# Designed miniproteins, single chains, continued (2): the designs that were tried, part 30

Each design is a single chain, and the fold is of that chain. pLDDT is the mean over its residues in the fold that is shown.

## One batch from the design tools (miniprotein)

Design m5081
Fold by ESMFold2-Fast:
Structure m5081 (fold): chain A 120 residues (1-120)
Amino acid sequence: MLSLEEIRRFLEEEVDFLAARMRAAGTPEAEVEELREKLLRLIERIVAAMEADPAKLAEAQELVEITRRRMATASPDERARLAATLLSTLANTLTPAEERAEAEAVIGRLWAAVEAALAA
């Protein structure tokens, strides 16, 4: 079972992977950096929710472990979709209600960027 710190590092590494895919597709650096910073803040909120609730931590641990196993044999395109799906699921389940609209906006931007990068 992954520790909270291992989950945080994994999510941060997947954000860096997605940022690299966006850069390779020709997304402007300023847009990549802005989205990356927003995703890293979202990860901090998700991690805080896991620290506060052992049941949420257990659910997130299982989801991350399943996703990591699927990524081990995935193509780069499948990995990008798996990473975006994981971040979307965690944001929807773990973000506080007061921050939900902001989290949904960030995730919407992530999906648009991933779809554009995969179409390139």
Scores: mean pLDDT 86

Design m5082
Fold by ESMFold2-Fast:
Structure m5082 (fold): chain A 67 residues (1-67)
Amino acid sequence: MEKVAIVAAETREKAIEEGKKIKEEEGFDKVQVGSGVSVEELKEIAEEGERLSGAEVYGYYNGEKVF
């Protein structure tokens, strides 16, 4: 099963840096970067992504795993 992380932060630059670290440390197949989204919006995006792709989707906000 494909393992995907969705990484969000307060700014696009911070989200990119956190996504790079998470990809290297946790071994995700894909990392998607967002900014300006809340943890609730991030969860909704992940649920839709899992439903459509069948991948395992994990969410991170400001470098912390949230789901």
Scores: mean pLDDT 73

Design m5083
Fold by ESMFold2-Fast:
Structure m5083 (fold): chain A 71 residues (1-71)
Amino acid sequence: MVQEAAAKMLAEVPAAKAYVAANLPPEEAAKAIAQLEEAEEYLKKAAASKDEKEAKELLLKALEKVAEAAA
């Protein structure tokens, strides 16, 4: 379900932040980490949402922020 997918992705965010911090220059790492932190907030809301449609919308917003961090 969408909430479970969001919770699983949320668990992986610390590893993504660590990878970015280790592999990018400090300025690029800071930008990517900021996008990952925004994604983390959307994932927390999606995982906690009791509404499937709201959870899906929040998960999509989190995925957009992850894509921005990867750019």
Scores: mean pLDDT 81

Design m5084
Fold by ESMFold2-Fast:
Structure m5084 (fold): chain A 73 residues (1-73)
Amino acid sequence: SLVEEYERGLESLRRYAEWAREQGNDKAAELFEKGAETYRELIEAVKNGDFERAKKLREEADKLDTEASKLLR
């Protein structure tokens, strides 16, 4: 389900945040942590049937992931 996909994404972002922190990249860790928070809200929006809010949250999550990835390159 879409919720299960986003729950896996949330778990991955939490792991990436921990990894980035271990590497001393606090800025990347902060962005991954924000991404995880955004995914948590995205899961709630989908569960509530608020697909307009879910779309905006997904766009925000994608932006945060892109910014974090740039810091790890």
Scores: mean pLDDT 83

Design m5085
Fold by ESMFold2-Fast:
Structure m5085 (fold): chain A 83 residues (1-83)
Amino acid sequence: ASPAELAEQAALAEANKEELAKTFPAVGEELVELYVEALRALAAGDRAAALEAFRRAMELLVEAGLVTPEEAEEAVARFAEML
């Protein structure tokens, strides 16, 4: 994905924040904000910031009981490999 495509995805996610947050009511808004942060960081070429935002999102999903710590760790590792 190009930086322009990542920035467009971030803008669309932010514009649809309320609908996306409804999918995860307990953590929805913070999760969407971290998702947008990760996409914007990737669009700016800041891979470290993107990875940190994604890691924080995975931590929230673990705390909410939506994913296991093992699933979160695997997801973070796979995301890091794409950077």
Scores: mean pLDDT 75

Design m5086
Fold by ESMFold2-Fast:
Structure m5086 (fold): chain A 89 residues (1-89)
Amino acid sequence: VPSPLALEAEILLALARMQVSVAKKTIEKTGKATEEDIKLLERAVELAREALRLAREAGDEALAREAEELLREGEELLKKAKEILKKQE
């Protein structure tokens, strides 16, 4: 039975994954980034970071690796989105 911390981490990771997917598709489709996309990605990074913390505390190495991968993807996309937005201003 997974610990309550692992379950919480899984929920946060799912939410973060959804937010990264939405922002990624919007940027990919339009070639543009908005302040709203930036806020969405900043929130996703926060959720992924918290999921990683909880997964590590739970000792769930597989979940921690998934959270680390999503955190990296989210941070890379956030950097790219900020650069795109800067060029639009």
Scores: mean pLDDT 84

Design m5087
Fold by ESMFold2-Fast:
Structure m5087 (fold): chain A 74 residues (1-74)
Amino acid sequence: SEADIVAEVEARVKKEYAELIKEINELGEKIRDALAKGDKKTAEELMKKGNELLTELREKVEKILAEVKAEAAS
């Protein structure tokens, strides 16, 4: 089922890219801190870095989704 595919993708992403997810979450905290201090320049630089890491994570999710779908079709 689609729900089974989604669950398997989520499990593999969390296992294989735990460090990337952690880095994204830590950047989110730093962005909030920079915004709270009124440091717009640091917040913008961190947001740019966060967008790059989110793009990388999306690419990894798409690859794992393709793998899980191929396995389900076999």
Scores: mean pLDDT 87

Design m5088
Fold by ESMFold2-Fast:
Structure m5088 (fold): chain A 75 residues (1-75)
Amino acid sequence: SEEEFIERVLEEFVAQRLLSEDPELQRRFREEARRLLAKPEVQALSEEEKKERLRRLAIELDTEAGIEEIKRAVS
C-alpha cells in the first residue's frame, strides 16, 4: 500500500540521517509525502523515482526544521 511505502521510506531516511528522529517532523513528512504521491505526475513515476522525490522532500523539511531550531536557540 501507499502508506506502507511511505513508512518504509521514512524508516530508511531516518536510518540514513536524511530526516531527524523528531516525531513532529516525521508526522509532517508523512502528511507532505501523502500529498506529493497524490499528484498525477508523481503517480506516473516508478517506485524508485517516487522515492527520490520523497528523499528531496525529507532533506527540505529537515533543513527547514534545523534552521528554525537554530533561530530559536540564538534568540
Scores: mean pLDDT 82

Design m5089
Fold by ESMFold2-Fast:
Structure m5089 (fold): chain A 60 residues (1-60)
Amino acid sequence: SEKERLIASLREVLKERGYPDELIEKTIEFYLENYDLPVEEQAKKYKEFRKKYNIPEEPV
């Protein structure tokens, strides 16, 4: 499915960027929980998620 392809792609990108496995899985869980929400709501929740897990504001 499209959702499964998105998750697989996200996992690959985060792994290539050197994110630890625990953080990768938490990021995927965030997407699964918030996939059906409007983009603005997802952005707000992701900002809180980043603050909680000390993720940089910009992907490197």
Scores: mean pLDDT 73

Design m5090
Fold by ESMFold2-Fast:
Structure m5090 (fold): chain A 59 residues (1-59)
Amino acid sequence: MAEKVAELRARLDQAIAAGAPPEEIISLMRELVKAEGNQVTPEVLRGGKAAQDARDAAA
């Protein structure tokens, strides 16, 4: 289980660094939250802010 959480965190970080669309970042955040038993982690919060910033920049 921890292995899947680590993989999702790595994918989220890579997506943010690559400038992925906010929809992709949000999808990764949802999977990470599910994998962590619906716990909000610093990584999830960082992804949420990145997705919001990307939407604001696109608007």
Scores: mean pLDDT 72

Design m5091
Fold by ESMFold2-Fast:
Formats: structure tokens, C-alpha cells, sequence
Structure m5091 (fold): chain A 61 residues (1-61)
């Protein structure tokens, strides 16, 4: 049950974006995705969250 940690990383990524720290934001989102895919790959909530995080990474580019 590590979705809460991934959520924390995603929120940290949003905070970094608001401060203009794109590199830190991308890192936080990637770590959240890797955590979700490793520990909860077949959980529908985690799959939905990964989709949102991938979109955020693309937007930062």
C-alpha cells in the first residue's frame, strides 16, 4: 500500500512546478510513476494516477 507515497511525490512535483523548478518536478513525477508501476501495477487507481503523471511530464517539456 504505497499509493500514498506516490501521491506525496506527485504533490511535491506540483509544488516544484509552481516554484518554477521543472527538473525537480519531472524527477518527482517519474519517481511517483516508478513507485506505482513497481508496487501496484494492476491497481486501477494507480493506473489512472500514472496516466495523469505522464501527462504532467509531457506538459513540462
Amino acid sequence: MDAARASGLALLGVAYLLEGNKEEAIRAYKEAIEHLEKYAPDDPVSQKFVKHLREKIKEIE
Scores: mean pLDDT 77

Design m5092
Fold by ESMFold2-Fast:
Structure m5092 (fold): chain A 57 residues (1-57)
Amino acid sequence: NPRFEELLRRLERLMREAGYSDEEIERAVEQLRRLAEEDVEGAITAAEAGIRALEEA
């Protein structure tokens, strides 16, 4: 899903800017990819929420 992949790249960038470690970023991405296997729309919503939280922090 191109939309989901774009959101993951944005989330990774924002997490790095916020000072998260590579391990923490990989864990977050893995959790979202697992969610996307069952519910891709739910995974998109979760990624958007995470991005929103980081942008407002």
Scores: mean pLDDT 85

Design m5094
Fold by ESMFold2-Fast:
Structure m5094 (fold): chain A 58 residues (1-58)
Amino acid sequence: SARDVTIAGFRYLAYASEYYLTKKLYQQGKATEKEVQKAKEEAERAKEELDKLKKQLE
């Protein structure tokens, strides 16, 4: 539904923002490579869920 797409969109935005910030912290020596990898995987999973829901509406 449109509501599920909206919720998944907000979830993806939140994880993508965390990935972005974690990468910046890693470049500054304030985060680990493991933390960057975890944030990347969470963002990618959220994007895949969003894309699946969008395809079901179109």
Scores: mean pLDDT 86

Design m5095
Fold by ESMFold2-Fast:
Structure m5095 (fold): chain A 111 residues (1-111)
Amino acid sequence: SAEEILRLLRQAIALLRAGRTEEATRLLREALRLLRATDDLTPEQLRQILRLAMEALRAAFRAGDVEAAEAALEVVEAAVEKLLAQGADPLELGIDLGVAQLMLGVLRLLS
């Protein structure tokens, strides 16, 4: 459900901000699993998931955790894929995805 995915992402963000990166990574992977398994998400729900996934990626970047950032990027990519399938603007989503991929690339160089 959208509510469960959003709950997991909010908890992961809080854990990343607290430096609990391994626990956050587990929640991000569970959110990804649920997102991939859920076909009835509205564009509004997918936009909320994308926003929180981008926030999780920024938190993982600040925590310096590559594994957590990779997990957050996979949630971003899955949300973008579902939004594109529903006819969302490819240019706007391409910019969001590009920024997310660049963040992970930079983090890997810093590690």
Scores: mean pLDDT 91

Design m5096
Fold by ESMFold2-Fast:
Structure m5096 (fold): chain A 77 residues (1-77)
Amino acid sequence: VEELLEQIRKYREQAEEAEKKGDNEKAAEYLLKEAELMRELADLVAPGLPPDAAALFREGTERLVEELKKKAEELLK
């Protein structure tokens, strides 16, 4: 789990760096990788949570994934 959290953070940082440099295609790639890892994290963590907490965690993860995908699409136009 810690490995996934570290990878998610690194991809977020790489996406921000790429966006700052105007490399929208690379920024979009990193955002999509972050979204994939966030879903993987939810699949690993949610089964260990109480049902209500698991539902909230999955819902929050899906909202974040949708935002990341939307931003990636916006960057790629």
Scores: mean pLDDT 80

Design m5097
Fold by ESMFold2-Fast:
Structure m5097 (fold): chain A 64 residues (1-64)
Amino acid sequence: EARELARSVIREVEEMLERGFPEEDVRRLVEGYKEAIKLLFPPEEAEEAVEEIERGTREALARR
């Protein structure tokens, strides 16, 4: 499911930030995942997953 993939992506973002990766690198990786999700899933499902990834990424960056 797209939402399960979104949660997995958010976990990977959190791990990258814990390892000290720059915000720029994390954002680039997230953009790649968003593009992949838009290609792999129906539009409605993809939109929900992308919004969840954007929210989770914003929250992870804010905790820095």
Scores: mean pLDDT 82

Design m5098
Fold by ESMFold2-Fast:
Structure m5098 (fold): chain A 64 residues (1-64)
Amino acid sequence: SMSLAQFLSSQGFGTIRSNQAMLRSFGINSIQQLANQTVSQLVSRGISRDTAQRIISLARQYLS
């Protein structure tokens, strides 16, 4: 199984320090937990809408 950090790195988000730190601070520590989030939840917590849409969609696609 792939860790959240490895998944984010594979999708080009591993170097986005702020996004990684934000996800961890919200208790999002797995691809499954990321896929279970809504765009509005991540946006209300300070992640940009475009980034939130992309990472949630990629996580859901990975789990499909």
Scores: mean pLDDT 72

Design m5099
Fold by ESMFold2-Fast:
Order: C-alpha cells, then structure tokens, then sequence
Structure m5099 (fold): chain A 65 residues (1-65)
C-alpha cells in the first residue's frame, strides 16, 4: 500500500540496515533484495520488487559510491 511504499522509499533514502545494504550492494539482484527488504520492513514482496525496479538506477549509483 502507499504507506508501505513510502517506508521502502524512506529506508532507501536514509540507508538500509548494514546487512541488507551489503546484500543489495554485493548481489545487485532484485529477488534477494526483495526478500531482505520484505522481511526487514514487513513490506509486500510484489510492492518491494516494483519499487526497487523503479528506483534501481539511483540505488545502483548510491551503492557504487
């Protein structure tokens, strides 16, 4: 839902927990990232995947820095 999507966006902007961020950086793959974020924040996996796809470019830039 909208609140869950906002929480995912906020978590990305503020920085995810170290383990999740490292997993995203190391794997760069949607499926493991979706599972990690869904489990950590209680967000629907389908919504997480959709949001990650939409913001993949910015996330990749942040992780590369």
Amino acid sequence: AAREAALLAAARAEGLPGAVLQALAALGRLEPAVEALSATYGVDPEEVRRRLEAQRAEAAALLAA
Scores: mean pLDDT 55

Design m5100
Fold by ESMFold2-Fast:
Structure m5100 (fold): chain A 70 residues (1-70)
Amino acid sequence: LSKEEIEELVKKARELLKKGSELVDTDPELALKYAREVEAIARSIGDPENTAASLLLMGSSVLLRAVERK
């Protein structure tokens, strides 16, 4: 992957993380789907920061689905 391709994938992952975060309270199942897409992208480019962020969003989505926390 070129540096430009990596930058575009990072931007896409960041947008999916933002959308997932916005949906965590209203639609945690959809937020979890977005988090999984971010994980796949981050792993494909070897990005530990976005991999960690996706795992945190996955955890938050699962917990909020179970506990209904705001």
Scores: mean pLDDT 75

Design m5101
Fold by ESMFold2-Fast:
Structure m5101 (fold): chain A 71 residues (1-71)
Amino acid sequence: SEAEELLARAEEHIRRAEEALAAGDLETARQHVEEADYHLKKAYLAAGEVTPRLAALGRRVRELAEQIEAA
């Protein structure tokens, strides 16, 4: 489904943000967090509801954004 494809793209961006943060590349990590958030918002619109996977990925985006801001 469209929602599943958007969630998969968000998850890929979350992984890249995690890798960039681990490497100390805060600018790249922030860009991937923004891309992940964008795809999650589109997935929500496509699904019409917050699915467990969407909620889980949303929490990871929030945690990453907080870690980047704290760095």
Scores: mean pLDDT 88

Design m5102
Fold by ESMFold2-Fast:
Parts: structure tokens; C-alpha cells; sequence
Structure m5102 (fold): chain A 71 residues (1-71)
């Protein structure tokens, strides 16, 4: 299981990649970012149910950041 720190790093890298991709291709990433936010939120709920609260919190932070970029 990845650590909360590893999850935060992966989210940061994914956000940077998504921003760069949108800029280079001129495509709308709003729907993709919204879907990513929903996926991360769902994974966070599953991890919290399994007792991985720290990892769940990191994924929820990631979901909020993707949702903010989609807005």
C-alpha cells in the first residue's frame, strides 16, 4: 500500500501533467479532472473502510485539488 506521502506526490505529479497536457493539446480537461476527482474520492472511501485513514485523507486532498482545477 502506498504511503500518504507517496499518494500526495503522485497527485502533485498528475496535476502538473494534466495542466501541461491541456496547454499543449488545447483540449478541455474539465471532464477528465472531474472524473479523476470522483475516482480518488471513491478510493478514499474504500481505504477509510479498510482502516487506512492516512492514505484516505491524502486521496481526499487529491480529489479536492482535481475538483478545484475542474471548476
Amino acid sequence: MPSAEEIRQAVEEAIKAAEEEAKRHGMSTEELLARAAAHLAGLADLLAAQGFDEQAAALREGAERFAALAA
Scores: mean pLDDT 75

Design m5103
Fold by ESMFold2-Fast:
Structure m5103 (fold): chain A 55 residues (1-55)
Amino acid sequence: MSLEEKKEQIAKGGQAAAKAGLPKEAAGRMSRHEALEAGLSEEDAEEVAKAAINA
């Protein structure tokens, strides 16, 4: 999976959690943490978190 595909997949996970009732802040933090654990940079993790909360 490419870096971009990885970022999109993690962001979609956060978006799905938010749609299921998780607060946007918690969904963003979850996606950010998952991105960092997946080996993404702090900057990429922030982009993923913002994508998760803006869906």
Scores: mean pLDDT 78

Design m5104
Fold by ESMFold2-Fast:
Structure m5104 (fold): chain A 124 residues (1-124)
Amino acid sequence: NPEEELERAREALMRVRGIKTEEELERFIEEVKKRLEELAEKLKAGTATPREKQEAWELFRILKALGALSPEEIKEYEELLKKHSTPEELKVREDLERSLTPAEMVETSLAILEVLKESRLKLK
């Protein structure tokens, strides 16, 4: 049931981030979408770092799992991200998507984003 899977993904996000209201959820989704748009511009310009490329994949996976992207947006981001990825990187991501539910995908992507953020802080 796609609606049940979307609801479980939303619940997982709200639990992990401590979001309590629909307004806070909508704000989070909007912030994630804006950040993905910024990273997409860097990918198109050839200026994205490997860390930013990973961040873009994780943000895309969260938005896709939450049903927050149109089918056209999904195709556009997927083509862009694949174009800037190695075959080995694509296989790892495909294997993860096959193995995880939408809720588990959200939880996993959020955990990866936290590791990326902490690594940035430790380098300073």
Scores: mean pLDDT 83

Design m5105
Fold by ESMFold2-Fast:
Structure m5105 (fold): chain A 66 residues (1-66)
Amino acid sequence: PLSPVMKKYKEKLEKEIEELEKKAKESDSPGKDEALKYIEQARKLLEEEDLYGAGAYLTRAKILLE
């Protein structure tokens, strides 16, 4: 089980996923579809409590939306 600190970090990542998904949907970037796939992968990793993996995929999604 996650510590209270890690549980809060998981909650922050969940909020970041929602924000980034909205940004991707509103983006005209050619990387939009790939970014959405990375966001989906981050959600799966977050469900498995792989917080580092989820964060890494969210970072890649952000790069694709720049």
Scores: mean pLDDT 81

Design m5106
Fold by ESMFold2-Fast:
Structure m5106 (fold): chain A 67 residues (1-67)
Amino acid sequence: SEEERIRELAERAGLSVEEARRLVEGAITLLKEGVPEDVIVQLLVRHGGLSRELAEEVVRLARELLK
């Protein structure tokens, strides 16, 4: 489920569930705006403090939740 995946992401990243949800929501917004996935990954690494692996997981989850 979305809740389970966000909780797992938060645990792996050392973030709160709310912080992890905000990162996923931000990635969804950028995808809707046509920002390339590799650019979103770079932004999450540089400004989100995430490893590349975790940033890629955020973008993957955002893509799956995109309307």
Scores: mean pLDDT 84

Design m5107
Fold by ESMFold2-Fast:
Structure m5107 (fold): chain A 79 residues (1-79)
Amino acid sequence: MSKEELIEEARASEEAAKELLEEARRAKEEGDEHKANLLAVSAMMLAMTAANLLIEAGEEEEAKKVLEETKKRVEEIEK
């Protein structure tokens, strides 16, 4: 894969992770903590995929940012 293709796939995974985090937040607001936690775990897995692709593209700083932002959102949902 080219560097551009790696970044594009990373951004797609990052966007999918953000969508799952929004679904997790809504599930928590509805009182479905089990669903919220499952969605949050799935979002973290997608964020790790995005981070790995960014690292391969040489974008380690962006990879760290994606993981830290996702971790913060997951912690908010797990409260």
Scores: mean pLDDT 84

Design m5108
Fold by ESMFold2-Fast:
Structure m5108 (fold): chain A 63 residues (1-63)
Amino acid sequence: SKEELEELRKKIGDPNLSETQLKNLLTTLKLLEEGASDREIAEALGISEVAARVGRAELKKLL
């Protein structure tokens, strides 16, 4: 939801993040909370497993 994106933006504090980047980060965060693998994150976002792994690492830096 839009409210979840706004809360995530506040937590990260990066004004350069686009709405698309925030949506992808929020989806990744929810999947990580469910114990999802890099492959499952990749399938959910329509990206490569390598991109999903990079996204996981970025979330650990930001959160």
Scores: mean pLDDT 76

Design m5109
Fold by ESMFold2-Fast:
Structure m5109 (fold): chain A 66 residues (1-66)
Amino acid sequence: MEELEKELLELIKSTKDERKIEIARKALHLAGVLGKTEEAKKVLELIKQEKLDEAQELVDEALKKE
C-alpha cells in the first residue's frame, strides 16, 4: 500500500509530463481512497512502460466502477 503510493508520489514529483502527472494522481486516488490497489499497480506499470494511452484507459475505467 504505502510503497505503491510512494512510487506514485515520486513519479508526480520527478516528471514534467503533465499527462503522466494526471494519470498518476488518478492512480493514487484509486489506491489511497478507493482501495483499488491492483488497478493502481497496473496503471503505474503502464506509465513506467510509456504506455500512456493504456494507462489512461485503465485508470478511467477503474474510476467509473465507483
Scores: mean pLDDT 79

Design m5110
Fold by ESMFold2-Fast:
Structure m5110 (fold): chain A 66 residues (1-66)
Amino acid sequence: KRYRVTLTGDVASGIGTVLRLIGDPDVEVKRIGPNTYEVTFTGSDEAAAATVEELRARPDVRVEEL
């Protein structure tokens, strides 16, 4: 599944989250804007759902399903 991730708060703290996703072998991250990333999960739907839930729990991160 593909998601759009937008960092709406402190860009420095948000970059740590993006770097964690880039380090995941089952996740592809493409920068599409200054604070906007397209994230593709290639692993299990369960793992993708858990990661998306963690991202949505952050007040400075917006996640939109593509």
Scores: mean pLDDT 73

Design m5111
Fold by ESMFold2-Fast:
Structure m5111 (fold): chain A 90 residues (1-90)
Amino acid sequence: SAARQGAALVTAARVLAIAGAIHAEEGRLEEARADFEAAIENAREAARLGLYEEAIETLRKIAEIAERAGLLEEAEAAREEARRIEAEAA
């Protein structure tokens, strides 16, 4: 079902954000950026499946994780995506 697919995408987004933070801590910045980009894309796909609130919450969490890891561009990308989804849900 779309709900199960959306929940799996939210879980994948969270796991990828954690992986991105670990790669950043190891100095693997290119891998970290790829992980955060994949996390944002999975959250975006969850929103397309109707999980708007969960996608927004997940993107805000991705932004916090990226910011703490020092990846400020990825943090802003996640915040911007959360704002877009909020505007679409209104």
Scores: mean pLDDT 89

Design m5112
Fold by ESMFold2-Fast:
Structure m5112 (fold): chain A 94 residues (1-94)
Amino acid sequence: DDDLQRSFNNYIQQATDSDRQGQQYRDLALRSSDRQQRQQYADLFLGYYGSGVLNYQRASSLSSQDQGNLYTQQGQNLLDRGRQFVRQINQWNS
């Protein structure tokens, strides 16, 4: 379905962009010695992480069986990485 393919491509593009931007802010947060700056970068990471997860989930739900497994795995990998980093951020704040 052409409309489903367009929606799928849009979600993948948004998910990939969000993942890339999230990883950049994650790195900046980890390298920051200033607590306020670290918190700002961590907050930006969480925002992009959430967007990335949502868009991978949407892409996976629209995927044909030939592609569905791949995008389900990519979404799951992002979820796992994000959950681990969220726990790390919570430890910084405690």
Scores: mean pLDDT 75

Design m5113
Fold by ESMFold2-Fast:
Structure m5113 (fold): chain A 66 residues (1-66)
Amino acid sequence: SSLEERIKKLREEKARLEKEIAEIEKQIAAETDPKKKAQLQVLLNLYQAAITSTEIIIARLEERLA
C-alpha cells in the first residue's frame, strides 16, 4: 500500500540519519578542542531530535496499518 511505501521511505531516512550520527560521534571522540567538541555535540543533539521525530511519525503511520 502507499502507506507501507511511506513507512519504508521514513525507515530508510532514519537509517541515513543514524549513519550521520555515527560519523559525528567519531568526530567528537577524535576532537581535542573543547569549543569544537561542544559545537559537534549541539549538532549531534539536533540529529538525535530528528530521529525521535521520525520514529513518532513512523509509529503513528504503523498504528494506521494495524
Scores: mean pLDDT 88

Design m5114
Fold by ESMFold2-Fast:
Structure m5114 (fold): chain A 61 residues (1-61)
Amino acid sequence: SEALELFKQGRTDEASELLQKNPDEETLKQLAELTGVPVEAVRAGFVELDTDRAVRLYLES
């Protein structure tokens, strides 16, 4: 998953763009593992995927 590789490099904007084109549960789950938040939080923020936003959504959930 190129999106996962970009996210690991801190290129969140480009990773989110790839996820918008190819959103799948497996990729979202892997990102959740990398960010330390649940899949639903990553999914909710994937259109504008940002680590701070994903964490914030997790805390609100």
Scores: mean pLDDT 61

Design m5115
Fold by ESMFold2-Fast:
Structure m5115 (fold): chain A 74 residues (1-74)
Amino acid sequence: SEGEKLLKELHKEVGEFEKRLKEALEKKDYEEAIKLLEELIEKLKEAGKKVPDSEAIKTLLKEAEELLEELKKK
């Protein structure tokens, strides 16, 4: 189904974002980490509109938003 294809593509994109985010955090580049999280959150919100029953997307979105709030305090 189209939803399954979207979730597979999203999983790959999330993995790429997680790698870049980890590298930014290891370098203490909080500005880059914030930018990456904001881009990821936008992608997750759009994916959530297309697959509204996805608990995986809801969980990732919550975790990304919580991390973004913490980084903005630094």
Scores: mean pLDDT 79

Design m5116
Fold by ESMFold2-Fast:
Order: structure tokens, then C-alpha cells, then sequence
Structure m5116 (fold): chain A 74 residues (1-74)
């Protein structure tokens, strides 16, 4: 993992984000393309409800944005 990604994940933990939100953020940072909710479920193994909550936490923190039918890290 790049130092930049690790530092961002550590900051996310410090902000009180859930483990699911940190995992979703990590997957988005590793992707070069926006990922849909279905793709995030497949890649993380998390339920739809857990992914939805994680994405809401990340959007509220300003760490992700919605792009078309998917999401990407800001």
C-alpha cells in the first residue's frame, strides 16, 4: 500500500469512521475507475446496508463523491 493511502486510512480512523467505511475507502483509492455499490459489495464482501452506511459516512466526511452510477475517492 502506498504511504499516501495508509496515511489517509489512518486519518479516517482518527475521524471516527467505521471499519466498513475505512475498507470501502481503501477499495475506492485502489481503483482507477468509479465503483458502483454492487461492485463495492462484491469486492469487500459487505452487505448492501453496510456499504450504503459506509458511503454515507465517507460522503459526509468529504472523502468520496458520486460520479454517474458509481463513487470515487476525492
Amino acid sequence: MSPEVQELLERARALGLSRAAILVLGVLLASKEPLTQAELMRLTGLSRATVTRALRELEAAGLVERVGDGYRAR
Scores: mean pLDDT 79

Design m5117
Fold by ESMFold2-Fast:
Structure m5117 (fold): chain A 86 residues (1-86)
Amino acid sequence: SAGEELVKEALELAKKAEEEGHLEAAEHFRKAAEELAKAAEALAAGDEEAAKEHGLAALEHIADAFEAMGDLESAAAARAAVERGR
């Protein structure tokens, strides 16, 4: 499922960040994975509002992770996605 794939991608980003010594970024990617899992659970329950809230929270953590790594372009793209979703 798309939800399972997004959680997996976030966890793979967390692992890569941790292996590269970006511990703060790795923690943000793990928090993003937790929020993505909650979003997928909410979608399965038919709670579209909760799914959106958790999805936006995940994007915010992804932005924080990229910012912590100095990837300001990826951080800005994630922030823009949050604003479009609000």
Scores: mean pLDDT 88

